Designed miniproteins, single chains. Designs and how they scored, part 78

Each design is a single chain, and the fold is of that chain. pLDDT is the mean over its residues in the fold that is shown.

## One batch from the design tools (miniprotein)

Design m2873
Fold by ESMFold2-Fast:
Structure m2873 (fold): chain A 88 residues (1-88)
Amino acid sequence: DEYLKKGEELLKQGKYEEAIEYYEKAIKENPNNAEAYLNLAVALMKAGKIKEAEEYLNKALELDPNIDVKPYIEAGIEVGLERIKSVV
C-alpha cells in the first residue's frame, strides 16, 4: 500500500493537502480499504475540513464497524484546541 504509506509520511510532516491526495489515490486503488478512508478523514480533520472528514469517517465505519477511530478523535481534539487558541 504505497499510497497509504506516502500519505502517512506527509501527514507526519504537516502536509495535510498532499496527504489527502495520496489517501485519495489509495482509495482509488482499493475502494474497500476502511483504513484508507479513516486516514483520509484524519487528514481532512487536520486540514480543517470537518464536514468532509465526518463523511469519510462514516464510510470507514460502514466498511469496518470495528475500526480503531482513536487517530480521528485525537485529530479532532487537536483541531478543537487550535480553534480555542485562535479565539482567545
Scores: mean pLDDT 81

Design m2874
Fold by ESMFold2-Fast:
Structure m2874 (fold): chain A 64 residues (1-64)
Amino acid sequence: DAALRAEVAAAVRALARAHGIELSDEEAETAARAVATHGAARGLSLEEVAALLRAAAARAAAGE
């Protein structure tokens, strides 16, 4: 699903930004593909991967 892949890429960029890292579109897509592949190997859906990345970004932004 192209929309879910875009959501994972957006979540990766948000997580990187929370840690002070600015990713290009190509870097975010590459990282998203790697994270999605790793998640699938653990039985996680793209939606679950995106949710976990968004939660991690929110915690990082809150100083946790």
Scores: mean pLDDT 79

Design m2875
Fold by ESMFold2-Fast:
Structure m2875 (fold): chain A 64 residues (1-64)
Amino acid sequence: MMPLGGAVGTAVADTEEEAKEKAREKALELAKERGLEPVSETITVEKLDDGKYRATASVVGRAR
């Protein structure tokens, strides 16, 4: 079955863990506001030229 909707959060932080946590918080907050129950989560992290990390969290969910 195809997912009904999704939410994406992006964050930049001094550490990989901080970036992941902030991105995940944003994505889950948007999913909750849209009435979606998370069924799949993907987080991508990259190191930036300035030594910081950018994380992008994608949450796919179904309506409750």
Scores: mean pLDDT 78

Design m2876
Fold by ESMFold2-Fast:
Structure m2876 (fold): chain A 59 residues (1-59)
Amino acid sequence: PLDDLEAYVRETGRFLGLSDEDVDRLIALARELLDAGASVDDVRRAINDEAGDLWGERA
């Protein structure tokens, strides 16, 4: 469910030190993928990939 994914994204963002804007972007991505019929596991993989890219931009 979306609420669990939002919690996951917020915890991942906090752990990686992502900005509020980046966290909001990841939540928007999760909503878009769920609306498209993606599974929760597929959405989590996509979030991990995007979070890694966002974190890498800071490094």
Scores: mean pLDDT 76

Design m2877
Fold by ESMFold2-Fast:
Structure m2877 (fold): chain A 67 residues (1-67)
Amino acid sequence: GVSNAEAYARIKALEAELAANPENAEAWFQLGQAHADLGNYEGARLAYQAALALDPDNERARAALAE
């Protein structure tokens, strides 16, 4: 698993990318994974939903939201 410091660093980088490019579905998906790694499942769910709103064919985000 990733360290908490690594997950926080990834969240900060992804937040900066999304501030510049909020339509980046991949960045939303990765943000969801980083939140899940920290046990923040509500944050992960919201990020995965944002990824799917931008890219409905994102099977990985759909799988993450289903189970």
Scores: mean pLDDT 82

Design m2878
Fold by ESMFold2-Fast:
Structure m2878 (fold): chain A 72 residues (1-72)
Amino acid sequence: MKDSLIASLVGGALVRDYGLSPDAARAVATAILKDPEVSEEELAEVLREKGVPEETARRAAKAAVEIAKELK
């Protein structure tokens, strides 16, 4: 249940609010599900590997961590 909520809310927010591709948003959600303690920097790196620009990657990574933190 928590994992499904994290994946849905993080993935949906990243696509909707940051314009990420579904593949990039899914990669971030997967990283959080594998490691709930994953840092903003690690998530930004995942997004950069998916071709997301540095500024957008950092903003999206921060949002993803905050959403995941709310769902603890």
Scores: mean pLDDT 77

Design m2879
Fold by ESMFold2-Fast:
Structure m2879 (fold): chain A 116 residues (1-116)
Amino acid sequence: MVKLEESGGGTYEVGSTVTLSVKYSGEGTVYLRSWWREKPGQPLEFVASISSSGETRYAEDVKGRFTISYDPASKTSTLTMENLEKEDTATYYGMVVSDSGKPLLVFGEGVEVTVV
């Protein structure tokens, strides 16, 4: 089973740039790597994804500000969050789709990001 180790949580200033990272281990096959977030008092929402072929997708409200990438050598996905807004305050979760694209979703434990 895949394991996700997330980093980059903390308190950041409005207008700053932050990089969140998730390191993958124990995986056999991973088809999609993504980031999701839970804002205070709101449901879990999609942020960004990158496929095994390198195709990226973004939620409309982060498009042009956030960039997702994956480095196979380090087995690390990064979410670079530019021009942070107070509304970006959320717990951010790495998530993968594994096991031949079956609906097996594995979430990390999440990292809290507070924008002040």
Scores: mean pLDDT 82

Design m2880
Fold by ESMFold2-Fast:
Structure m2880 (fold): chain A 55 residues (1-55)
Amino acid sequence: SPLDEAIRDFTELSDIIGKVYDEALKEKLSREELLEKLDEAAKEFEKKRKEREAK
């Protein structure tokens, strides 16, 4: 159902954001580096979401 897909997408996105923040804290990333990693993570999430829709 659309709701189940929304919950899945939200859960996956939340997990990705958490991992990026954990890496930023461990690596002491700058604000610019953090934003760059978040942008990369968003693009990867969108790519995987499109792949799931095709399958």
Scores: mean pLDDT 76

Design m2881
Fold by ESMFold2-Fast:
Structure m2881 (fold): chain A 94 residues (1-94)
Amino acid sequence: SDKYLELGKKAYDNKDYESAVEHFKKAIEASNGKNPEAWMYLGKALYELGKYEEAIEYFEKSIEIGLNDYPSSPVYGRIAGDARTLLDEVKRKL
């Protein structure tokens, strides 16, 4: 849901990463797992919490859904690109 995605982004911007995770999980549930932006932001919040392996998993999920379910979307193509950059960054922490 756009509502939960926006609430999650506000929590993330306030550095309330635990609340951001909760809101992004609700956005994913509301989209039946089909929101690549919510998966990417969930990964970002988990990265800030030091949960690097979970962040990797969710960045990969964002890329998969963005490219496979929305192959003609410029917005979701860009989100997949952003998630790839973040994936490379978090892998350097391991």
Scores: mean pLDDT 84

Design m2882
Fold by ESMFold2-Fast:
Structure m2882 (fold): chain A 82 residues (1-82)
Amino acid sequence: GSLEEEIKEIEKKIEEIEKEIAELEKEIEELKEKLKKEKDPKKKKEIEEEIKKKEFELGILEGIRGILLGLKKILEEKLKKS
């Protein structure tokens, strides 16, 4: 049915977003390690700004994932009433 296909498409989108989240978390961790070793104040500020930008992007992706997980649950509950 169309609901089953919509659930499958949402699952695929969730998997893609989870992959992007994992890559972004890795990049943030690498930047945090780089920041601990950096001695130049200007370069420290640049790294801190890059971390902040990536953490903001991570928050957006986590929000989208949460919405998709919620939508999937609603569609699964509708499918159970069939």
Scores: mean pLDDT 88

Design m2883
Fold by ESMFold2-Fast:
Structure m2883 (fold): chain A 59 residues (1-59)
Amino acid sequence: LSEEEVKIIEELVKESGLPEDEQLALYLAILDEWEKEKDKNADIKEFAKKVIERFKASL
């Protein structure tokens, strides 16, 4: 992940409206899922949004 991609993820996590402890868990989940993603040409912002939706659905 580039510094710019990290900033995008951090902003989306903050915008999620989750408590700070859940924000940390979400951030780590996005990083883990991105490492496992085979299509590295995927848009990181759209990818992160999908991970956030799944994470919120599991709460």
Scores: mean pLDDT 78

Design m2884
Fold by ESMFold2-Fast:
Structure m2884 (fold): chain A 65 residues (1-65)
Amino acid sequence: AMAEQLAAAQARRRSFVAEVDAKWDKLIAEGKEDEAGVEVARLNQEHKDVFAPMAAGGRAGAAAL
């Protein structure tokens, strides 16, 4: 159960990172470097909690939910 919850949390984090990278690459390809920086910073700020529980508590943090 804990391993499955941790794996799900890690998958969510990887999906978020991939989404951020995809948006960055898209905006850069469109010549919108300023918008790329702002959008990535905004997404990281809004979703800061995606990383915090795993960084703070590891398996224990993931189990606590």
Scores: mean pLDDT 66

Design m2885
Fold by ESMFold2-Fast:
Structure m2885 (fold): chain A 70 residues (1-70)
Amino acid sequence: PVKPGLPVGQFFKPDTPDEEMIKKVGEKMRQQGIAQAQKDGLPPEQQQQRGDDWSQKGIQSVKGALDSHK
């Protein structure tokens, strides 16, 4: 049996506020964007831009899902 490991603080808790979830998504998307740009061999300027772009798109997607009507 595999125990649920640490770090628990990296995961969303069931009662995590929407604002905190949005923040976590933004952080993860930024990191992934930068990592992807590095993997693609983009220069540091593009790595930062990609991270910012992915972070903002991630946040926008989560907000869109939360604000989705109908």
Scores: mean pLDDT 69

Design m2886
Fold by ESMFold2-Fast:
Structure m2886 (fold): chain A 57 residues (1-57)
Amino acid sequence: SVSKEAALKAFNAGLEAAKKGDLEAADKAFQRAVLLDPDNVDLVQQVKEAGKVVKQK
C-alpha cells in the first residue's frame, strides 16, 4: 500500500540521516515511519534498534 511504501522510505531516510550524524532528522523520520505503518511489527522493531544506535552517538 502507499502507506507501507511511505513508511519504508521514511525509515530509510532516518537511517541515512543517522549515518550522517543528523540525529534530529533521523528521529523525526523514524517517528513518521511508525505513524505510517504502526502495525508493521518488523518495522517498529527495526526503528527501536536504530533509535538505540542514534542515542548512543
Scores: mean pLDDT 77

Design m2887
Fold by ESMFold2-Fast:
Structure m2887 (fold): chain A 70 residues (1-70)
Amino acid sequence: SPLEELKQRYLESIEKYVNRLAKKYPLTDEEKEELLNFYKKIYFKPMTREEVEAFNKRLEEYIKKQKEKK
């Protein structure tokens, strides 16, 4: 269905985004997998696009702060 295609494209974009983020901040394989699992968990919950984008922004900021403070 068109909805399943949209969902698949979204998951692919999330994987691309996490890979790009890992290049800015050196992430371990465990950290990358934890990030991907977090996105997958969010996606299983029916959420609006705005909610997903807000969570993505907060997550990116959180990771940046964690890496800079450590």
Scores: mean pLDDT 69

Design m2888
Fold by ESMFold2-Fast:
Structure m2888 (fold): chain A 83 residues (1-83)
Amino acid sequence: MPDEAEIDLALARMIISIIKLELERGKADKEESERLLRRALELAERVRPEYPEEAREIAEELAELAEELGLPELAEEARELAE
């Protein structure tokens, strides 16, 4: 059976890729992007015990995306996870 943490890690990375692509195309909906970023952050937190380095990398990317989207509170939450 697939490892749940490995699936969560892949899903978080996919969400990041989608948001980056939408931002690049100027099509990013702020509310939808915020929802997706929060989901990716939750996934990163869940995988942190097994994949601490990967979770940190994801959290750092989420913080950058949140700042670009004008979501300072979410950026702060992501930076805390990256520690």
Scores: mean pLDDT 82

Design m2889
Fold by ESMFold2-Fast:
Structure m2889 (fold): chain A 90 residues (1-90)
Amino acid sequence: DEAARRERERRRKLISRIIGLEIELIGIDIELELLEKKKKELEEKLKKGEIKKEEYEEKMKEIEEKKKELEERRKELEKELEELERELKE
């Protein structure tokens, strides 16, 4: 039955893409947690006088830029995941 075979292949491709997106989303969540930890470390170093205010501000900007990039990527992947999940239910 060619129709049943094509439906299985279609579903397998959709499931594979969904799994790939879920793995990428987990990776983004981990990276966001690591960036939050780095922010706290920088704040503590500034309080202890271990870094200069200029170095703190520069590193904080880099973290906020990376965080924004990851949050935008997360939103794109979440939309793609919703579309693929709808296709899988059809």
Scores: mean pLDDT 87

Design m2890
Fold by ESMFold2-Fast:
Structure m2890 (fold): chain A 66 residues (1-66)
Amino acid sequence: AEELNAEGERLRAQGRLEEAIALYEKAIALDPNYAEAWLNLAATLAAAGRLDEAGEYAAKAEELRA
């Protein structure tokens, strides 16, 4: 999970937003409690203009910290 999250962050930094989203989704599939992956997915979705989805995943990340 952490390796996929790190690769997603690398792709996001390059502006490869859809590829980064796919890697964060894989990280979450391996570890659904990995709050950092949910936050990174939400931030990347917002950068891609997918604001509704970004809000949903940001809320999920906050739930995992409670």
Scores: mean pLDDT 79

Design m2891
Fold by ESMFold2-Fast:
Structure m2891 (fold): chain A 57 residues (1-57)
Amino acid sequence: MTPLEQARGALLRGDYERAVELAEQALKEDPTNPEARRILAEAYRKLGDEEKAKEVE
């Protein structure tokens, strides 16, 4: 299972802090992955960090 798949699972379960960690790991492996950026932005929004969410979109 890839960090991207794990990040998606964490986001769906409401584990937003874990989704951030895993999405950042996925972006470290592939910085051009739009799904990883989307998951990271959505997780930041769920945590109430709109500024960080805006920076990664």
Scores: mean pLDDT 81

Design m2892
Fold by ESMFold2-Fast:
Structure m2892 (fold): chain A 77 residues (1-77)
Amino acid sequence: SIPLLTPTEERVFEAVLEHGPLSIGELAKLTGLSKSTVSRAVRGLAAKGLVTIDRKTGVVSLGPLGRELAALRRRAA
């Protein structure tokens, strides 16, 4: 089963799904959240396998589980 997301994690995950790889600052601008709030949400999403964080660039991308969910959503839409 897919882990439950907090409302903040869900908003951040939707932004990554819609706009592709994004920095913490770009996610903060798109979601209207602070960078610290986005950083916590991204850590939660990464712990759940939904996103990955590039340690060199700080760019947030879909993880393997996130990519599978994106594919399912595209077929359901």
Scores: mean pLDDT 81

Design m2893
Fold by ESMFold2-Fast:
Structure m2893 (fold): chain A 65 residues (1-65)
Amino acid sequence: MAEKEEILEEVDRLERKFRELGRENITPESQKAFEELLEKAREYAEREDYEKAREALKLARRTIP
């Protein structure tokens, strides 16, 4: 259903944005946290836990400048 696709699309968008712009200004610690949060969002979306997936995406967005 639309919620899972929306979450996975947002994960892919954030990952592409990070590769294109973020890597020049982000500490290794922030990069690791960002990548772990995106992976958590994917895992939660696959389990249909959309609230936790969205929370992980929220935290990932705060990790990048």
Scores: mean pLDDT 77

Design m2894
Fold by ESMFold2-Fast:
Structure m2894 (fold): chain A 89 residues (1-89)
Amino acid sequence: SEEAEEAKKLAEEALKLAMEAIKALDKGDIDKAKKLLDEAKKKLDEAQKLLDKAKAAGADKEAILEAEIALGVAAVAYGVASTVLKIEE
């Protein structure tokens, strides 16, 4: 399931961007945090589309579950960082 594997990869990349955004916020770099979160959101949206496509295509259940877990973790990290950014603005 190429789509599920790509979704997992994009979710992991989004998590890294969200974590970097949190570090930028800790340093007071609001502009950098905004840019990193915009990039993370784009990767999360793409990962969700690929995951939906994988599910529709009947991809392997284990691959789908791994992608869902990665996407869930990344979405939580993005949500936390986005909330902190809104408070700091």
Scores: mean pLDDT 88

Design m2895
Fold by ESMFold2-Fast:
Structure m2895 (fold): chain A 83 residues (1-83)
Amino acid sequence: SDAELLAELRAAVAAGDRERVAELGRELTKSPSESLRIIGIAYLVETGELSVDEARAEIDKLPDEVAQGVGYIALAVAHHTKR
């Protein structure tokens, strides 16, 4: 379920498990929820699985223009949060 995916993602982030965060991020991008797809894309940028340009292309595929706008904001935050 989406709640279980988010709980596992939260645990992986807290544990610093970058491989698990990337795995769960990919799983979230398959969600019917555009909000969860955006979260997945943002974490894939943070883990280095997606470049900013690749993430932009994925956001541009989202059917809702409002979700695209939220995605661009999430991308800007993820890119700025360099570790």
Scores: mean pLDDT 78

Design m2896
Fold by ESMFold2-Fast:
Structure m2896 (fold): chain A 88 residues (1-88)
Amino acid sequence: SAEDEAEVRKIAQDMTKKIAAGEKLSIDELNEYLEQLERIKERLREALASDPENERTRRQLRVVELLIDQLKDMLERYKKENPEAYKG
């Protein structure tokens, strides 16, 4: 949906801006973005199952999966640096 597309763009822009500035995303931001993107991913997969030839949906799903992978990598790195803070 247009709302989901706007949310993905916002998350990607926020990530790019903070990473470029050398800023760390907080654990709360990482978890919130991951939850939002996983929900969008599920909806995109359902849409693609209904219309497998929809190249726009397929491309959006790929972008969302790449962002999820990047956020998960960042979260795992932060957990290794401070395991007590990230055990919730």
Scores: mean pLDDT 80

Design m2897
Fold by ESMFold2-Fast:
Structure m2897 (fold): chain A 58 residues (1-58)
Amino acid sequence: MLVEKTGLSEEDAEAILRIVGEEQLERPDFAELVRKAMEATDGDVRLAAGLLRLDYES
């Protein structure tokens, strides 16, 4: 699902989910947030995951 919505490789999608948590898949905007983070970091998966964690309020 995340791979299909974002165009990420399965390995990159798994890396993001390991960092931000699988519960984020329940957010309807999660795929869009992932796309924006990847665009902002020029495809750097670790930096994108870091941005997603900073944007998440908890």
Scores: mean pLDDT 71

Design m2898
Fold by ESMFold2-Fast:
Structure m2898 (fold): chain A 66 residues (1-66)
Amino acid sequence: MLEELEKKLEELNKKEEELKKKPDTEENRKELLEVGIEAGLLGIEIGVLNVEKKNEEKKEELEKLL
């Protein structure tokens, strides 16, 4: 799941770069804004999942020491 979200974020970043090369039209600006918002929200979700994964790894290490 996390890996799929990271791939989606990379795709959104590539799409954003491609949109920036297009003419500055209202439609392109709307699409760029939508992609930016989606990428931002996805980035937050990935961040939360990475913290959860790191906490799980620390728990496993503690169980090995006990």
Scores: mean pLDDT 78

Design m2899
Fold by ESMFold2-Fast:
Structure m2899 (fold): chain A 59 residues (1-59)
Amino acid sequence: MNDTASAVMQSLAPELAELARVDREFAQRLAIEAANMAMDGASPEEVFEQFRRQVEQHR
């Protein structure tokens, strides 16, 4: 995994942990999606925007 993917996943880890307390399946789905996007070369900005969009849609 490249440095960008590692940094993105580390930045999202606390928020994913909080989401997992309420909806574990949703948190796991978001984690997989974020990891795949970062590994496919998406920028941190793109990954964070997709994460926010998914959280907002779920609310």
Scores: mean pLDDT 75

Design m2900
Fold by ESMFold2-Fast:
Structure m2900 (fold): chain A 62 residues (1-62)
Amino acid sequence: SILDLLSKVTREDTEELAKELGISPEQAQEALLLLGLGRFDELVARFGEEAYEKILEFLNSL
């Protein structure tokens, strides 16, 4: 599940995701929180559809 994948995310993983998306680590943490809460529409509205897709690809690579 997405929650199981999120439990595997380290601080270093969050920093790498932030660099890939061109955002701050704090923004990357916020995006991951929105994903974990199932707030997909808000995540897409704030970070974009491409960012949402990249986050899912990143989590599946862990």
Scores: mean pLDDT 82

Design m2901
Fold by ESMFold2-Fast:
Structure m2901 (fold): chain A 65 residues (1-65)
Amino acid sequence: TTKKTALKIRSIGLGIEAGVSVRVEERDGELVIRIDHPDEEVLKRLKEEILRYGKELGIKVRVEE
């Protein structure tokens, strides 16, 4: 499993746990993770967690709401 695949799987799993809609796309080697939820605080926390994990793996990732 590549580090990118690990980040994709983790982001989807975190979304399922939080009840957040998650869509993962890859463009020009960058991962784009789209998240949707009616609670802005839930989105903020999930975004922070995804970005933190991406930094730990050394992967460029963008999170969009």
Scores: mean pLDDT 79

Design m2902
Fold by ESMFold2-Fast:
Structure m2902 (fold): chain A 96 residues (1-96)
Amino acid sequence: DEEAEIQRLTEEIYDMLKNNDREGLIKLLQERDGVSREQAEDLLDSKPLPAGIISRNTGIALGQAVIAVENNSESVLQALLNARPSREEQLRRAQL
């Protein structure tokens, strides 16, 4: 479920960015996209990286989380998350 994955990642990355959990972000990038620690640190430090170094879903989630943090607004985060259909996540949680 691509949309549910992006929504979950956006929330996790937002919390890590807001709490300055750099090690958590590095671990997430390593586990999800198979990047090296150096590549993850370079990405978080906004250094140039080769195209495709992270997955599309991770890239979207990171971008949305950064926008929400830069705006200092949980309302912006909620607006971004609410723009996505939560239908698949709701069905998954219902265990139907």
Scores: mean pLDDT 69

Design m2903
Fold by ESMFold2-Fast:
Structure m2903 (fold): chain A 62 residues (1-62)
Amino acid sequence: SEELLIRLAARDLGVPAATVRRLVEEVRAGRISEEEAGRRLAELGGVSESSALKAVRAILAA
């Protein structure tokens, strides 16, 4: 479930689920890259870009 992955990512990255959902939607709309979404989530959550990017890619693959 995409919603479950968004909630798990939000918990693990320390960012709001609404923020994760918005950035994933922006990637799907072609407005930003997966890498840019990962970078923004990493900055907000204080986690590595690789961890954030892995979470973004998992959600997009769901």
Scores: mean pLDDT 88

Design m2904
Fold by ESMFold2-Fast:
Structure m2904 (fold): chain A 80 residues (1-80)
Amino acid sequence: DYYDLGDQYLDQGRYDLSIQYYQQSLSLDPNNSRSWNNLGVSYLRLGRYDDSIYYSQRSLSIDPNNVSARATLSGSQNLL
């Protein structure tokens, strides 16, 4: 599962690979709110705040009650 691979690399701090695998996950399931949010987290960790905002907003458009995505969005907006 590409999502699980993305999560493994995110946990390792390998954000380039986590981004790649979350994008692969989303190519198969564009409604995977967790993959959208974890792209946002990966970009936040890279200091790419505009990208992080975009992906966390996409996550929230799919699942408005995603607390993790709200946290990612707020974090990215506060650092921008």
Scores: mean pLDDT 86

Design m2905
Fold by ESMFold2-Fast:
Structure m2905 (fold): chain A 83 residues (1-83)
Amino acid sequence: MEGLERAREALERARELEEKAIKDGASKGAILGTGSAAGLAGISLGVARVAPEAAEGAAEAAERAVEKGERSYKAGKMLPDDG
C-alpha cells in the first residue's frame, strides 16, 4: 500500500498547488502546468489502484508530476503569460 498512499499524497499536493496558482492569478502556463501535474498524479493514483504491482512506479510518476508543477508555478510567478 506504500505506492498507493504516496500517489494519493502526491495528488493532494498537486491539487493544492493548482488551486494556489489559480487563486494567485498565476500565468496561463503556470495554471496549465499545475493542472497537468494534478491530472498526471490522478492518473498515477488510478494506475496504483488497478495495478498494485505498478504502484511504486505510479507513485514515482505522481511525485515527479508534483515537482514539475512546482517548477511551473515558480516560473509563472516571475514571467507574464505568453498567450
Scores: mean pLDDT 75

Design m2906
Fold by ESMFold2-Fast:
Structure m2906 (fold): chain A 67 residues (1-67)
Amino acid sequence: VSKEEAEEYEEKGKKAKEEGKLEEAIEYYEKAARIYKELGDNEKALRADIEAGVLQLELAVRKSFPD
């Protein structure tokens, strides 16, 4: 587990989000957050968790109320 691995997952999450792949983006941000927590970087972990949470909420709303 390394800071570089967390940064790679964060970058992958950002790219997945830009491509509209919300589920993949959520997974990558969650992986980044877990690594940051293991490294003791609570600020970066929190930021990644917030990003994943926002995307999870968006995805849940779309799945809960399909037209």
Scores: mean pLDDT 81

Design m2907
Fold by ESMFold2-Fast:
Structure m2907 (fold): chain A 69 residues (1-69)
Amino acid sequence: MEEELIEAIKNKDFGKAIELAMEYLRKKTGKPATPEDIINYVKELLKKYGFSDEEIQEIIDRIKERLEA
């Protein structure tokens, strides 16, 4: 699960990354994931996998654009 989400991000498939994060959070909480929940989860995961603060910010900005569409 985590590795699959990271690979989606590395491939710049932010739509797939969002879907994977939403599915994981929905299963874990039993509630629909909010945009903030998705963003916070992805930030924590990217930090865990050794992404830089600059890389994380760029990725999160792209995720925010897709969530606000």
Scores: mean pLDDT 81

Design m2908
Fold by ESMFold2-Fast:
Structure m2908 (fold): chain A 68 residues (1-68)
Amino acid sequence: AISPEGAAAQARAAAEAGDAARAGMALYVGHWSSGNPEKAQEAGRAAARAGEAGDAEGAYLHARSGAL
């Protein structure tokens, strides 16, 4: 099982590397593991949109804060 803290750390590392889709997917898995599928879906959608726009930091911040 992936802990929410571990998922957040992985998401941050991916965002720093400029990988918006990977950052969002790490948060998606973290929310899913926490039993929150609605937030997981929001994180996944934000990652997809930011990946298309090339905004890794934006993807991370939107998915992390839940401001999708």
Scores: mean pLDDT 62

Design m2909
Fold by ESMFold2-Fast:
Structure m2909 (fold): chain A 69 residues (1-69)
Amino acid sequence: MAEELTKEGEKLFKEGRLLEALEKYAEAVNIDPNNARALKNLGKVYEALGDHETAKELYEKAEELEKKE
């Protein structure tokens, strides 16, 4: 499920539908909070929307998850 939401978000992001992309990535993170890819993609959407502070927090969380064994 989270992987489908992440893919939908990527399509919406490419179409410039940033708020809808944000919604799909946020749903993916709610289903799987340890999904580093969804967190990173959510950060990209916030950065595109001009929310650089939230994007930084999301990137940091994604990096921490990627470093865990």
Scores: mean pLDDT 80

Design m2910
Fold by ESMFold2-Fast:
Structure m2910 (fold): chain A 85 residues (1-85)
Amino acid sequence: DRETVKKAIEYALEAAVYALRGDFEKAEEYLKKARELAEESGDPLAKEAVELAERALEYAKEGDILGAIGQILALIGLELDLELS
């Protein structure tokens, strides 16, 4: 279902944004929600969104803010691709 995939990408983006803000507890909470929806959907786009959010969290924890921003931009790209399809 496209709606489940969209919601997974939205939660992945929220996780990445919280990670960039240094709110790792909220980042992990939203990442868990994104993972659950990605597993439910079985869709490769939802899985890619989770992987991008996981990398954003890793970069943010390491203090690599530019790396985290790069992952967020990729997530925005996935959201746009889904909306334009």
Scores: mean pLDDT 86

